# Designed miniproteins, single chains, continued (3): the designs that were tried, part 5

Each design is a single chain, and the fold is of that chain. pLDDT is the mean over its residues in the fold that is shown.

## One batch from the design tools (miniprotein)

Design m8142
Fold by ESMFold2-Fast:
Structure m8142 (fold): chain A 99 residues (1-99)
Amino acid sequence: SADVERVRELEGRTDLTEEELRESLRQLIEEAKAEAPLLSSPELAALLATHDGTAESAAEVIRRYAELLAAKLREAGREEEAERLLETAELLARLILEL
């Protein structure tokens, strides 16, 4: 819920540049990763390496990150956390594409 609330707050920000908003979203993703460290650093680095600098690429990386992490959460029996992660990632991806 906290990550969704932060995304909602960023959506209401009209004083942020596109670059500042993208950096804030990146920081939210890193914070979420720290709270659910189920992906190894090499796995995450490989995902980030597919990013080509476009908003579409960033949105795709976020979605794939969430899908991989959600799969590991479901394997651990943490289905509610997996659903929350997928919802948060979809909101982040949509916000990036709307910039």
Scores: mean pLDDT 64

Design m8143
Fold by ESMFold2-Fast:
Structure m8143 (fold): chain A 55 residues (1-55)
Amino acid sequence: AAEEAIRVLEEDSPVAGLVARAMIEMGSSPEGILKAARVAGASEETIERHEELLK
């Protein structure tokens, strides 16, 4: 569920969560979303948790 994955990003960085939500609405690839989240300040730990929730 994309909502749970976004929530994890928002907990670490509100900006990363906001960017991820916008990119998902635009139909961006999961890889693109993760790259943008990293640029927005999400930690590697948060990125790993986000990926786990996308299973």
Scores: mean pLDDT 75

Design m8144
Fold by ESMFold2-Fast:
Structure m8144 (fold): chain A 78 residues (1-78)
Amino acid sequence: SAEAQEEYEKGLELEKKGELVEAAKYYLRSLEIDPSFEEAARKLLEIAEKLKKDPSLADLADSFETLALGYVPSLRDE
């Protein structure tokens, strides 16, 4: 949907600015609007992996990963 795409694009702009947590929130909003939006789920997983590098953000990263895979389970890799 156009609304899901718009939230996704806001996430992309925040990610370009290095605002990873805020970008993840917009990718999640996109998935709440369109649960099958694979590209938004993939971006949320990418951010979760980046956040895992900071031990203080590990729990937040795990939450984002769980949510992304909950929306699009086919993105689960070994």
Scores: mean pLDDT 83

Design m8145
Fold by ESMFold2-Fast:
Structure m8145 (fold): chain A 68 residues (1-68)
Amino acid sequence: MSKEQIARQISNQMQDLLESLKDEPLEVQKKKLEEFRDQLVQQYPELAQQIDDITKSQISEAEKRQKE
């Protein structure tokens, strides 16, 4: 599997996780996203920067939904 395909799969999994947590408090959403990030970084250390960027993007989306 290409690195691009793995990154896309991770992005989709993070988005699905955030959607499943949409009714949870923001702190719970952030904690779950960060826990999933840590697991993915251990599995794909070459993609650590991309995984971190995807996670930060999803946390930003969660925060935006709470502030608007």
Scores: mean pLDDT 81

Design m8146
Fold by ESMFold2-Fast:
Structure m8146 (fold): chain A 93 residues (1-93)
Amino acid sequence: DERAKLLAELEARLRALGWSDEQIAALRAALENKAGVDTLLRLLAEWLVGGERTEELAALLRERRDWSEEEVLAALEAAGVSPAALAAIRASA
């Protein structure tokens, strides 16, 4: 239920930021392929709404050895996260 709540909140925030339904669906599909998605979705939602929690996201990527940096970056890129934001995450990881 928490995952469903977080996904609904994330979708609402992304729409408010001007994301298309297609971009939101792509992000969901990419993230649903990974274990531990609940924590990533929470941090991503906070980051996207101006929390700028890139250091926490980088720390999570290091702690979650089940997720490669490249897999997470590919999922974010597929969802339309900006090249500048992706570069910041890469530099922090």
Scores: mean pLDDT 61

Design m8147
Fold by ESMFold2-Fast:
Structure m8147 (fold): chain A 76 residues (1-76)
Amino acid sequence: MERIRELAEEAVRAIEEVTDLLLAGASPDDPRVVALARRAEEKAEEIRKAAPTSEEAREALEEVLRAVAEGAERLA
């Protein structure tokens, strides 16, 4: 399941970078933030489409959602 794992790693990395930029004072409208958020959304959507029939995709989606939740908590 190489593709799903790679998608999850890329999505988590993008989410972490978005969180770090926002914590550093970047605007949500910053082109770097917008590009990274779009990347994370695209990767997460590919994983989500596989989730109904793949345990690995469900686990990967859980990992991505955890990164989003942790980022939101750090920004709160």
Scores: mean pLDDT 81

Design m8148
Fold by ESMFold2-Fast:
Structure m8148 (fold): chain A 72 residues (1-72)
Amino acid sequence: MMLSPEQLAAAREATAKAKEIAEKSKDPEEALKQAEKVVSDTLSKAGASEEDVKATAEATKRVVAEIIAKKK
């Protein structure tokens, strides 16, 4: 359940990239798909469990959706 320091660093980097995708994207659906893929790929490569990958991807998708909603 708790991410290692390396996995936490990877999660932060992936989340930052997902936020950039959300800010630059004009398509909300594609932005959400790209954000989920970036987070899942990055954390899986860092050795995170499937549960931690899913939890982090869902949290990141929620943040991305909020950014998109504010952009209108």
Scores: mean pLDDT 77

Design m8149
Fold by ESMFold2-Fast:
Structure m8149 (fold): chain A 94 residues (1-94)
Amino acid sequence: DKIKEIIKEAKEKLLELVSDYPNLRRQIEFDEKDLLENIDKMTPEEILERVERFKEQVLWWLREIGAPDEVIAEAEQIMDEFLEKVRRLIEEEK
């Protein structure tokens, strides 16, 4: 349950940041939903790899649409915090 809350929190922060980009918002919602639906079938290592790939994907999308450097930097910060929270949760459940 706590992992799903962390994922939802990261999604809400990203959606707020990309509110002016409806196509990117839709892609973020799709990827978060897919992660939530599959998370119970994944190992901790697979979850970390999935979140790392999602970070790279979000940053790639923002660069492709020509988002301001400030928006890209904030997205990277949100994703880095998300990764840190996921890593800590995994370490707590060792």
Scores: mean pLDDT 81

Design m8150
Fold by ESMFold2-Fast:
Structure m8150 (fold): chain A 85 residues (1-85)
Amino acid sequence: SHMDEVRSQAQTTSNMMQQMMNYMQQNNVSDQTMRDWVRDMLTVLFSRTRTDQERDAVRQVVLDQSSTMSPDQQSLVRSVLDEVS
């Protein structure tokens, strides 16, 4: 179903964001650059949703996945989620 596809995409995107944020932090990339990149990734992810139910499901997957991130990364992802969702 489309719901299963957007959930899967949300999980894949969240895993990618965690890996890339770890890379960025190891390479002294600015918080602003990292935030802008995360915003772009989440904006694309939410653009693929068709209903409020799909948006809520995607938001929940991203929030659940963010719980495995560092506190700084979790705060950044949550802040950007509020902006784009």
Scores: mean pLDDT 87

Design m8151
Fold by ESMFold2-Fast:
Structure m8151 (fold): chain A 67 residues (1-67)
Amino acid sequence: SELLEQGEKLAGELSREVYDQVKSGKKTVDEAKEEGIERAKKESPSEEAEELAISSVNTVGTHLKQR
């Protein structure tokens, strides 16, 4: 399942990017989430992968905001 593997890899990469940029103080949670979501929409190989990537980015952002 090439599309599944690509989707999981993208979700992981974008989630880590959000975490790293917020933890390093380079970006706010909202800025990092917005960039992650934009990349998910542009780089996802399928609608399912896009939804997974957006969900992962939102989950990390919510955790960092302590919601």
Scores: mean pLDDT 82

Design m8152
Fold by ESMFold2-Fast:
Structure m8152 (fold): chain A 88 residues (1-88)
Amino acid sequence: MEYVKEAFKYLEEGDYNKALEAYKKYLEELKKEEKDNEKTVEVLEKVIKRIEEAIKKGATEEDVKRLQLERMMLFSGKGSEAAEQALK
């Protein structure tokens, strides 16, 4: 998932706008596929919104990075359990 990896990279670099753009492009591709991606689309939309709100409220760079790592693991098909272990 190239867009998801780029989003994580941009968050690590502190470029939140590029990170959000990458996630939004991935979301558009999932919607365009017209496959049973309902859960992934729902999670991705919530992640995008949450990051935007966190940045607006003055969230730290580390908080946003942790959130992205967790969601990246989920989108890799390893699920929330693997994401939780990655954050440990």
Scores: mean pLDDT 62

Design m8153
Fold by ESMFold2-Fast:
Structure m8153 (fold): chain A 81 residues (1-81)
Amino acid sequence: SKRDQLIAIAEEMRRIAEELGLPVGELEKIHAALDSMPLEEAARFLAAEARLLAQEAKKRGDEESARRLEEMAQTARELAE
C-alpha cells in the first residue's frame, strides 16, 4: 500500500540520518504521526524532510546518501498525488 511505502521510506531516511549523525527528532514525529495523518499530508512532510536531509548530506560531501534521499523525496511526493 502507499502507507507501507511511506513507512519504508521513513525508516530508510532515519537510518541514513543516524549514519550522518543528524537529528532524527523531526523524522520520529512524522513516523509516529503516519497512522493518524492523512496520507497526502504525511507524504508531503516526508518528502520535504528527505530534501532537507539530502541537502545536508551533499554539504557534508556524501553525494551517494544525498542522491538516495532525493529519490526518496520524489517517491514520497508521488505518493502525495
Scores: mean pLDDT 78

Design m8154
Fold by ESMFold2-Fast:
Structure m8154 (fold): chain A 114 residues (1-114)
Amino acid sequence: SLKDQVLEAFKPVADLLGIDPELAQDLAWWVPLLRSLSEVAKKAGEDDLANAAQAASDALELFLQNPSQENANNVISAFENLLKKLKELKERDPELFREIVLEASARAANVEKA
């Protein structure tokens, strides 16, 4: 299914971010996480990561509104780019990577409590 194709693209990002595999299967849960990741990365001056996370969030929102093969392909491409930017940051500055991921996860969790 289109959902299964999108979930396969999520797996390496979920693993890198330390996301629970069960939570990672909730497509809608990813939207606030990616928005938070973009905001936190931008605040840290990591513009490439911020842009990649924003693009992934935007692509996923469009897919959730209209689950087409074109929108699924856009999500997959956006998540592949996001994975690349996350790996680059982790290799360059593992402590900053950890701080960004922890703050983004905390912000996303607070959205669900409101």
Scores: mean pLDDT 85

Design m8155
Fold by ESMFold2-Fast:
Structure m8155 (fold): chain A 96 residues (1-96)
Amino acid sequence: SMEELEKLIKELELLKKQVIEALKKQGASEEDIKYIEEKFNEFIKVAADPSASVEEIEKKIEEIRREVEKDPRLTEEQKLLFTAALEYAKSLVKES
């Protein structure tokens, strides 16, 4: 439903804010924070599309996870934080 979609998007936006604040506390650069924010925005955009299936959203999350895991610019701690957030996002999508 549209109400469930709106709730999902709000929960994903809150998750994004929490991850950004955690990265700031870890001393992540402004460039790294912007990169992670842009990656969150990519899958939130897909999730906000009412024509997108749950499987399409999950596929986008997995594509982003693989890109982040391969990025040499991010620390292992930053990768683990972001990966954990993406797994939580997948859980939220599956419940919707």
Scores: mean pLDDT 81

Design m8156
Fold by ESMFold2-Fast:
Structure m8156 (fold): chain A 60 residues (1-60)
Amino acid sequence: ADAALKAAAGAEAAGSAAGGLSAAWQMRHNGDVEGAKAGEEAALATGSGKAAAKAMRDAA
């Protein structure tokens, strides 16, 4: 949970799709597949790290 929240915070701080995708990779590597999927979908759909971070937190 803490690792997923830290990854989501990183995505929000980066403010970009690339940041969101990077954070999603970290969540997947830590075993949070649902959070990673939500973050990837949000990052690709919006181009926004903030949207990716929100999706990751909502899925976790």
Scores: mean pLDDT 71

Design m8157
Fold by ESMFold2-Fast:
Structure m8157 (fold): chain A 80 residues (1-80)
Amino acid sequence: MLEELLRKLALSKDVEERKKLIEEIVKIVEEKYGEEYAKEFRERALEILKENPDDPFLVARKIAEEIIRIEREVLEKEKK
């Protein structure tokens, strides 16, 4: 699911399509990591989109990196 959304984001044609895909990814982040991380992710994802409006591949890559960063932070907080 997440990989499919990232692929669609990389192949997206316009900013409105990218925003919709980002919102779907935000829902997945909320489900897995909670509302606080989802809010931070949304803000950063929209910033990435604003900085890179003509490069959907770069947007998808940076968003994937942000998800990995959040996952690492969650795992480190749960460290036994």
Scores: mean pLDDT 82

Design m8158
Fold by ESMFold2-Fast:
Structure m8158 (fold): chain A 91 residues (1-91)
Amino acid sequence: MEEKGKLEKGETTEWKDLRLDQPARVTVKVTKGNGKVRFVLIDKKTGQVLLDAEVEVGEEASVLLPPGDYKYFLTGIEGEVEYEVRAEPVP
C-alpha cells in the first residue's frame, strides 16, 4: 500500500482503513514542504494507539505490525507539506 497527499496547518484527513494480510512495516514520511504532520495509527478492534508521531521534512516514523485491521489519520501541525504512507510486507 502507498498513499500520498498534501496537508496545511490545521487540516486533518478522514480516517483511512488499512488491512494487512501479512506482517508489514508501516511508514509515514514527509517528502516536501516546510512543515510538520502528526500521524496516528490504531488497531480497529481494540482502539489501541500503535503509532503517534510528529514528522517533519526529511524525517520518517515507522512501526512493524502483524496481520490485522487498522486505521490512521494525519493532521497538519505546521506549514504546508507533502507526505507518504507506505505499508511494506516483511518475511
Scores: mean pLDDT 86

Design m8159
Fold by ESMFold2-Fast:
Structure m8159 (fold): chain A 97 residues (1-97)
Amino acid sequence: IEVTLIITIDVPLETDEAIEKAREFGKEQLEKLEQLTRDFGGEVVSISYAIDFHSGKVLIVLKARFPTLEQAREFARAAREELKDVASEIEVKIRPA
């Protein structure tokens, strides 16, 4: 089972300092999501972040594989719960392997 998470976080990108903070924050979220994937028995296929300068957002994309649909769903719920206070948008896609 494959899970794709697309997480959008609104950040002020008006200064060089704000951009540096957004980059550091993005790295912290990558590490958190990687660990959460392992905690639910999944394997990280790819994880990346980008700063969308046009919209003032940090975009995090995680692609992970899970042995069962149940583990994939539990992971998706946990990820939404963990990030609900920081993410402006969370999109989840679950596909059969």
Scores: mean pLDDT 76

Design m8160
Fold by ESMFold2-Fast:
Structure m8160 (fold): chain A 75 residues (1-75)
Amino acid sequence: MEIYEKAKKGDKKYVEEAVKILRDPQADPETQLLALRALVEAGYLEEFKDALQYLVTHSKDPELQAAAKALLEKL
């Protein structure tokens, strides 16, 4: 997905799109996991800590919940 590749490189416009996907209750877990990985690689994870907390409490995907929780513990 082009959006995640550009977000991963730190392009602010695409970083903001990735954050919107993390907070979208209608987004599927695979799409949210890709957005999370792009933000980790871009180094903006600390700025979006509230989006990680949202995933831990609202996601039903065990892989996505575990990834978000592990990242919160390292921040």
Scores: mean pLDDT 72

Design m8161
Fold by ESMFold2-Fast:
Structure m8161 (fold): chain A 95 residues (1-95)
Amino acid sequence: DEKEEKEKEVIEILLAIMENVVKLLEEAGSSNEKLIEIIEHYEKNIKEDLLSRGVEEELAEKIQKVYKEVLEELKKDKLSAKEVLELFKKKLKEL
């Protein structure tokens, strides 16, 4: 299914981006507050960015929800950058 293949490709690209972001934050020794700021920026902007790139609205909304859920857990539990990445992998794979 061409639609399912495109959705998988979008998810794989986002995972690669998040892995790179997490690696940069770890190398910089970034605070939990900085990680929260970065994830909050993605939560606010990801839906509009994906829609502007031709991603289906339903998938863009589901991806934004993943960022919202990760942000909520991060604010509650003070997750490490690695734990945030593993949570993204789990939630995005479920889409």
Scores: mean pLDDT 80

Design m8162
Fold by ESMFold2-Fast:
Structure m8162 (fold): chain A 75 residues (1-75)
Amino acid sequence: MLKMTPALKKLAEKLVEELPSVFSSVEEAVKWLFTVLPREDPALYERLVEAVRNNDEEALEELLPQIIAIGKKYE
């Protein structure tokens, strides 16, 4: 399991802020990112894992709009 990094926590907090109907908490957002995202978009998930591993906040910000677009399917 990947350790919660500051960059991952910020991404999860932004998902809760932008799409609260799908992401009720930081913990639920993180769970969704590691369970639903790899099924919906494996390539985007690999990019997410790489950015989290590197604690790359800028890379995670770039992925945010694509993650939100997928999340909207679950409203």
Scores: mean pLDDT 82

Design m8163
Fold by ESMFold2-Fast:
Structure m8163 (fold): chain A 75 residues (1-75)
Amino acid sequence: ARETVRLVAESLGDEIVEEKEVEVDGYKFTVGKLSNGKYVAGAIVNGYPIAAVADTEEEAIRKLLEKVKEYEKLS
């Protein structure tokens, strides 16, 4: 999860200035705040690294949760 968040930040040319772990609906996500003010949330589900980027922490978590639920259907 942390590696996924950092890879996304690197691909955007930004730095992670804050990083924390959150739990939503039984899933553990890593959330990072980027130097540009955006947020990235990351998780690993069934070996798939999944990430979402948004302007708010809450929106990044919401987008990631939607992706996680879709990836669980593929396993």
Scores: mean pLDDT 75

Design m8164
Fold by ESMFold2-Fast:
Structure m8164 (fold): chain A 77 residues (1-77)
Amino acid sequence: SPIEALAEAIVARDAEAAAEAAERLGLPASVGRVLAQYARDHPGLTREQALRAVANVVLSHADELPAELVEEARALL
């Protein structure tokens, strides 16, 4: 899923992959880069924490994103 793709890029600490994944979700590229940088500063960050972070960002933009994506994000929390 696009949410899982962004979470994987964050865990990989790959800012450009995270930027591209964020754009595929309909989020600004900067969101992906900021989350990847946060992961670099927090080497203990898990995939589960990355998934929850992406889900929370999607929910904060729920009025701007497809309903199916928002429902997927809610299921992860």
Scores: mean pLDDT 87

Design m8165
Fold by ESMFold2-Fast:
Structure m8165 (fold): chain A 108 residues (1-108)
Amino acid sequence: AAAQRAIDALNRLLKKLETLSKEQLRRAAELARRLAAESKDPLVKRALELLAELVEALLNKDDPEARFEAEELEGLIYIILGVLKVAKDEKTAEELYEALERLLAALE
């Protein structure tokens, strides 16, 4: 359940990122990096670091190479979430879900 909630939160976040200005994207990347630094869970930290890199790639959205990089980073985050879902790691998935919801709330 927690992993599916994290996947759903990521899907909502990715849609939100497409609507943001460059300044909002810079702020989103900063927030993701801060949340990663605050996390004690290595997989949560890694997923949030990948998310920050994805957002940073979206700052150059007019560059096809940057778009490709963003798509690859998105894939890596989904792989982490898929592993958490299969492993039924409810604690790590819940921590990641909470971080994603905090990021979404901050981008209102």
Scores: mean pLDDT 84

Design m8166
Fold by ESMFold2-Fast:
Structure m8166 (fold): chain A 90 residues (1-90)
Amino acid sequence: MTPEEIEALLREIEAEARANAGSPEGKFEATLRGLALAELLLQGVSPEEAEARLAGMTLDQIADYLIATRPDVFTAEGVARGKAAMAAAA
């Protein structure tokens, strides 16, 4: 997977998120799904397999995947704080 292919897929995800976006919660979910997709693609997972895998996952499962794969960027505490901030802002 090339950086250009990842960028193209992220643009499609952003466009879908924009079309569905009204709430901070929806934007947060779209962002986590986009980051998980990019991570799977960087690991050599095909776009079709990455999309199929993510389609079956809940937001919590996606967050757990990112925490497990990128603990330097995503922590359980950080994700919980993000969810709490969204709930407080809603």
Scores: mean pLDDT 68

Design m8167
Fold by ESMFold2-Fast:
Structure m8167 (fold): chain A 86 residues (1-86)
Amino acid sequence: SSIEEELKKEFDELGDELVALAAEGAAEQARRAATHVKRAYDDLSSAEEDFAAARAELARMAGSPRAPRAVAELDETEKLLRELKA
């Protein structure tokens, strides 16, 4: 929980710094930086769909004694991504 809270706080603080930078006359550089930050956020959002696809593949391996551990790790990581988006 502390890690996802810190990461969300860093994204928020980065956004505020880019707004301040744009106001001080570095608007083009701030806009390009904001584009990269948005791409990172969009990549995190599409990771949820990739996790769903990975979970479906692991479900096909339900006979493997190691599959439940991998599913638990996916569920934990997906939970952290959902908390970041909240």
Scores: mean pLDDT 64

Design m8168
Fold by ESMFold2-Fast:
Structure m8168 (fold): chain A 74 residues (1-74)
Amino acid sequence: SAMEERREREIEAAVEMVRALAEGLLASGKFSDAQIREAARRIVDDLARRFRFSPEDRERLYRRVEEVVEELLA
């Protein structure tokens, strides 16, 4: 549905925002892997609250972000 497509786009946009942040933190050389993971988690929580994601959509966003962050830290 159009609403499901909108939610999918919101999740994708959120993933890309967190990717850009994590890449910037990693490139700075000033943050540990644990600090980068924690920053990503905090942003997911804020975005889920702001967009009023269901617990299921928040969990999906968290998993997508975790995959992206772990790929960057590998």
Scores: mean pLDDT 85

Design m8169
Fold by ESMFold2-Fast:
Structure m8169 (fold): chain A 90 residues (1-90)
Amino acid sequence: LEELQAELEELEAEYRALAASLPTISPALREAGRHLREARRLLQLLIDIGTNNLATVPIRVPPSVIEQRIRELLREARRHLAEARREAAA
């Protein structure tokens, strides 16, 4: 969990810095933002599950599935950020 939170915060900071440095938002940067927002939502859900009594929380998916989805979203966000950085450097 702490690893996923740290990675998400790092990528969100990179996204904000890149967005602020560019005159327009590229499709790659837009996709990175979309994936990061979804990862943040799922990470918050995972934290809520970990801090609440699971017997009273109406969840349909195991925490491990949510964690896997967050990792996938972070990989996609990193890929799109790398593409946006290449476009900015050209």
Scores: mean pLDDT 77

Design m8170
Fold by ESMFold2-Fast:
Structure m8170 (fold): chain A 80 residues (1-80)
Amino acid sequence: MEETIKWIAENLRKVGVDFLIEQAEKLLEEPRKKGLTDVAKEVEELINKAREYYKQGKFDEATKLAEEAINLARKALKEA
């Protein structure tokens, strides 16, 4: 059987990071719809890096990149 305490802690971190990545992906749709190609590309690159760190178990790095993606998308929408 899996070690309950370890797997619960890892699952909680994964759920948190996965949720932030999902929010970033949803926010990416707005720049795409508005034709903000450069911003959409930068947001997508940040999301891809966040997923890469998530797969490596670097949840702090993944969280920072996901938050940067969200902030960049929001800033672009506010300025447009």
Scores: mean pLDDT 75

Design m8171
Fold by ESMFold2-Fast:
Structure m8171 (fold): chain A 64 residues (1-64)
Amino acid sequence: LEEEIREAERKREYGRQLTAEGEKISAAGGPEAEKRGRALKDAGATMQASAERTIRRAKKALEA
């Protein structure tokens, strides 16, 4: 459980980095860059949300 929380925290950070990368790519301009940037931002947001759910679940299990 503690390792699961640590891995989820790393995934949350990675998702944050993906979102930042997507912003930079999108800022380069052009339809292709905007598509790739949005895809990375969406992937980062999804990863962050999933990691948050895992952290909540694992912390709840530790309470038991």
Scores: mean pLDDT 81

Design m8172
Fold by ESMFold2-Fast:
Structure m8172 (fold): chain A 65 residues (1-65)
Amino acid sequence: SQEKIQLLQRALTAADKDNNGYLTAEELQAVFGDQAQDIIDFADVDGDGRISLQELAAMIRALQN
């Protein structure tokens, strides 16, 4: 959906600023507030509370196609 695409794009942009290759749940919470949990759920975080930039980019492409 468009909502998921926009959230993932914003998360990817935030990660580029930090240049750490990952977004943590805490970083997402600070930037996106309540929407942070939606982003984590969309990215299927494997219990670490972290989302890789590569996973975010792949999900954005999948949702656009």
Scores: mean pLDDT 65

Design m8173
Fold by ESMFold2-Fast:
Parts: structure tokens; sequence; C-alpha cells
Structure m8173 (fold): chain A 79 residues (1-79)
């Protein structure tokens, strides 16, 4: 079994929300930022989960969005 850790961040601006999902799987970290209707805004990779979270926060700041929520979960998958 492999461990997956996911951090979800929510940011808001002028009634709009962005959702960032930062996921670590087997030492690889990726992030995806979407609108609430599922449109892709930005995606990328990071060397660590913490750096992925910081990358997402920086993108929110550059777009003028304010962070309003952050949560993390970790689980095992059978592979």
Amino acid sequence: PSRVTRTVLVAEKDGERLIATVEEREGEVSYVIRTVDGKLVEEGTAPSLDEGVEAAKKIFEELGFELVGEGSASWLVDV
C-alpha cells in the first residue's frame, strides 16, 4: 500500500472561489487550482507538500484571492 496526503486550500475574491488541491503520492507532489465550476486555473509540481501548499498560496496572492480555508488528510491506497 502507498500513502497519499492531500491538502485542500480555498481562496475567495469578489464572490468567486478558487480551490487548490495539493497531493503527495510516493514522494511526488502536484497541485491543481480550479474554479468552483471545475475550470483549470493553474497546475504544477513541487519538491514537497509544504512547497506545493506555498506555491498555491503564492498563486492565490498573485491573482488577488484571499485564503479562507485549509485542510489536510492522509490515507493508504492498495497498489
Scores: mean pLDDT 81

Design m8174
Fold by ESMFold2-Fast:
Structure m8174 (fold): chain A 65 residues (1-65)
Amino acid sequence: LNEVQKRVGLADLEALRERLRAEGLLDEERESLINQAMQAVEDGDVEALKAYMRQLRELLPEHLR
């Protein structure tokens, strides 16, 4: 991941975390997956990021996907 992709990815994950918190949907499993996805962005691990984002998407309601 380049610096722009990392910045955008982290901003998107932070925005998702805040939306989940506001809706009362930020449970331990979703928070853990967001934290792992953010770590994968920091590490530049694209395959880990894809895997965590896929798992997170399966746990999200339609309006947050």
Scores: mean pLDDT 79

Design m8175
Fold by ESMFold2-Fast:
Structure m8175 (fold): chain A 65 residues (1-65)
Amino acid sequence: MVNIREEAEKTAREALEKGLSKEEATKIVAEKVAPLLEQAGMSPEAARALAEKEAREIVEELLKE
């Protein structure tokens, strides 16, 4: 089974390693996570909101390293 959190962290690291901004990395992670949350049974609106929140938190934690 795909671990959504691990996929989000991997995507965030790859985006930051490519030199993308915090905002760009957060957007890419959210766009990748939202469809996975929808497949898990969330509404599109709830999935997008949660994906954006989780993406922001993950990117901010990586940048605090």
Scores: mean pLDDT 79

Design m8176
Fold by ESMFold2-Fast:
Structure m8176 (fold): chain A 102 residues (1-102)
Amino acid sequence: SFEKVLNEAQEIVQKARDELLANADTLTPEEVLQRLIDAVKEAFDLIKKANLSDEEAFLVKRMIRDAVIEVAREVAKRLGLSDEETQRIIDEIDTFIKNEKF
């Protein structure tokens, strides 16, 4: 179901958030970016394998995109990153997501 797929995809993003925040003192910005990209890939693969309509798949992907960008902002703040570095990470995540086929 749509709700089940959304919940499972959100759990993937939440797991990435929890792992990043638990390791914030040892992470580089590049490692944060890579972990979030990996979470997007896992969530989008799950969405592709689900028996959803094109409209439902598009909506779940958009919701996951918003959730990942929000996690990026939260993690960047915890790491004490500059506004410029935070925006760079967000832009790279957004570019990756936009280049994925919906």
Scores: mean pLDDT 86

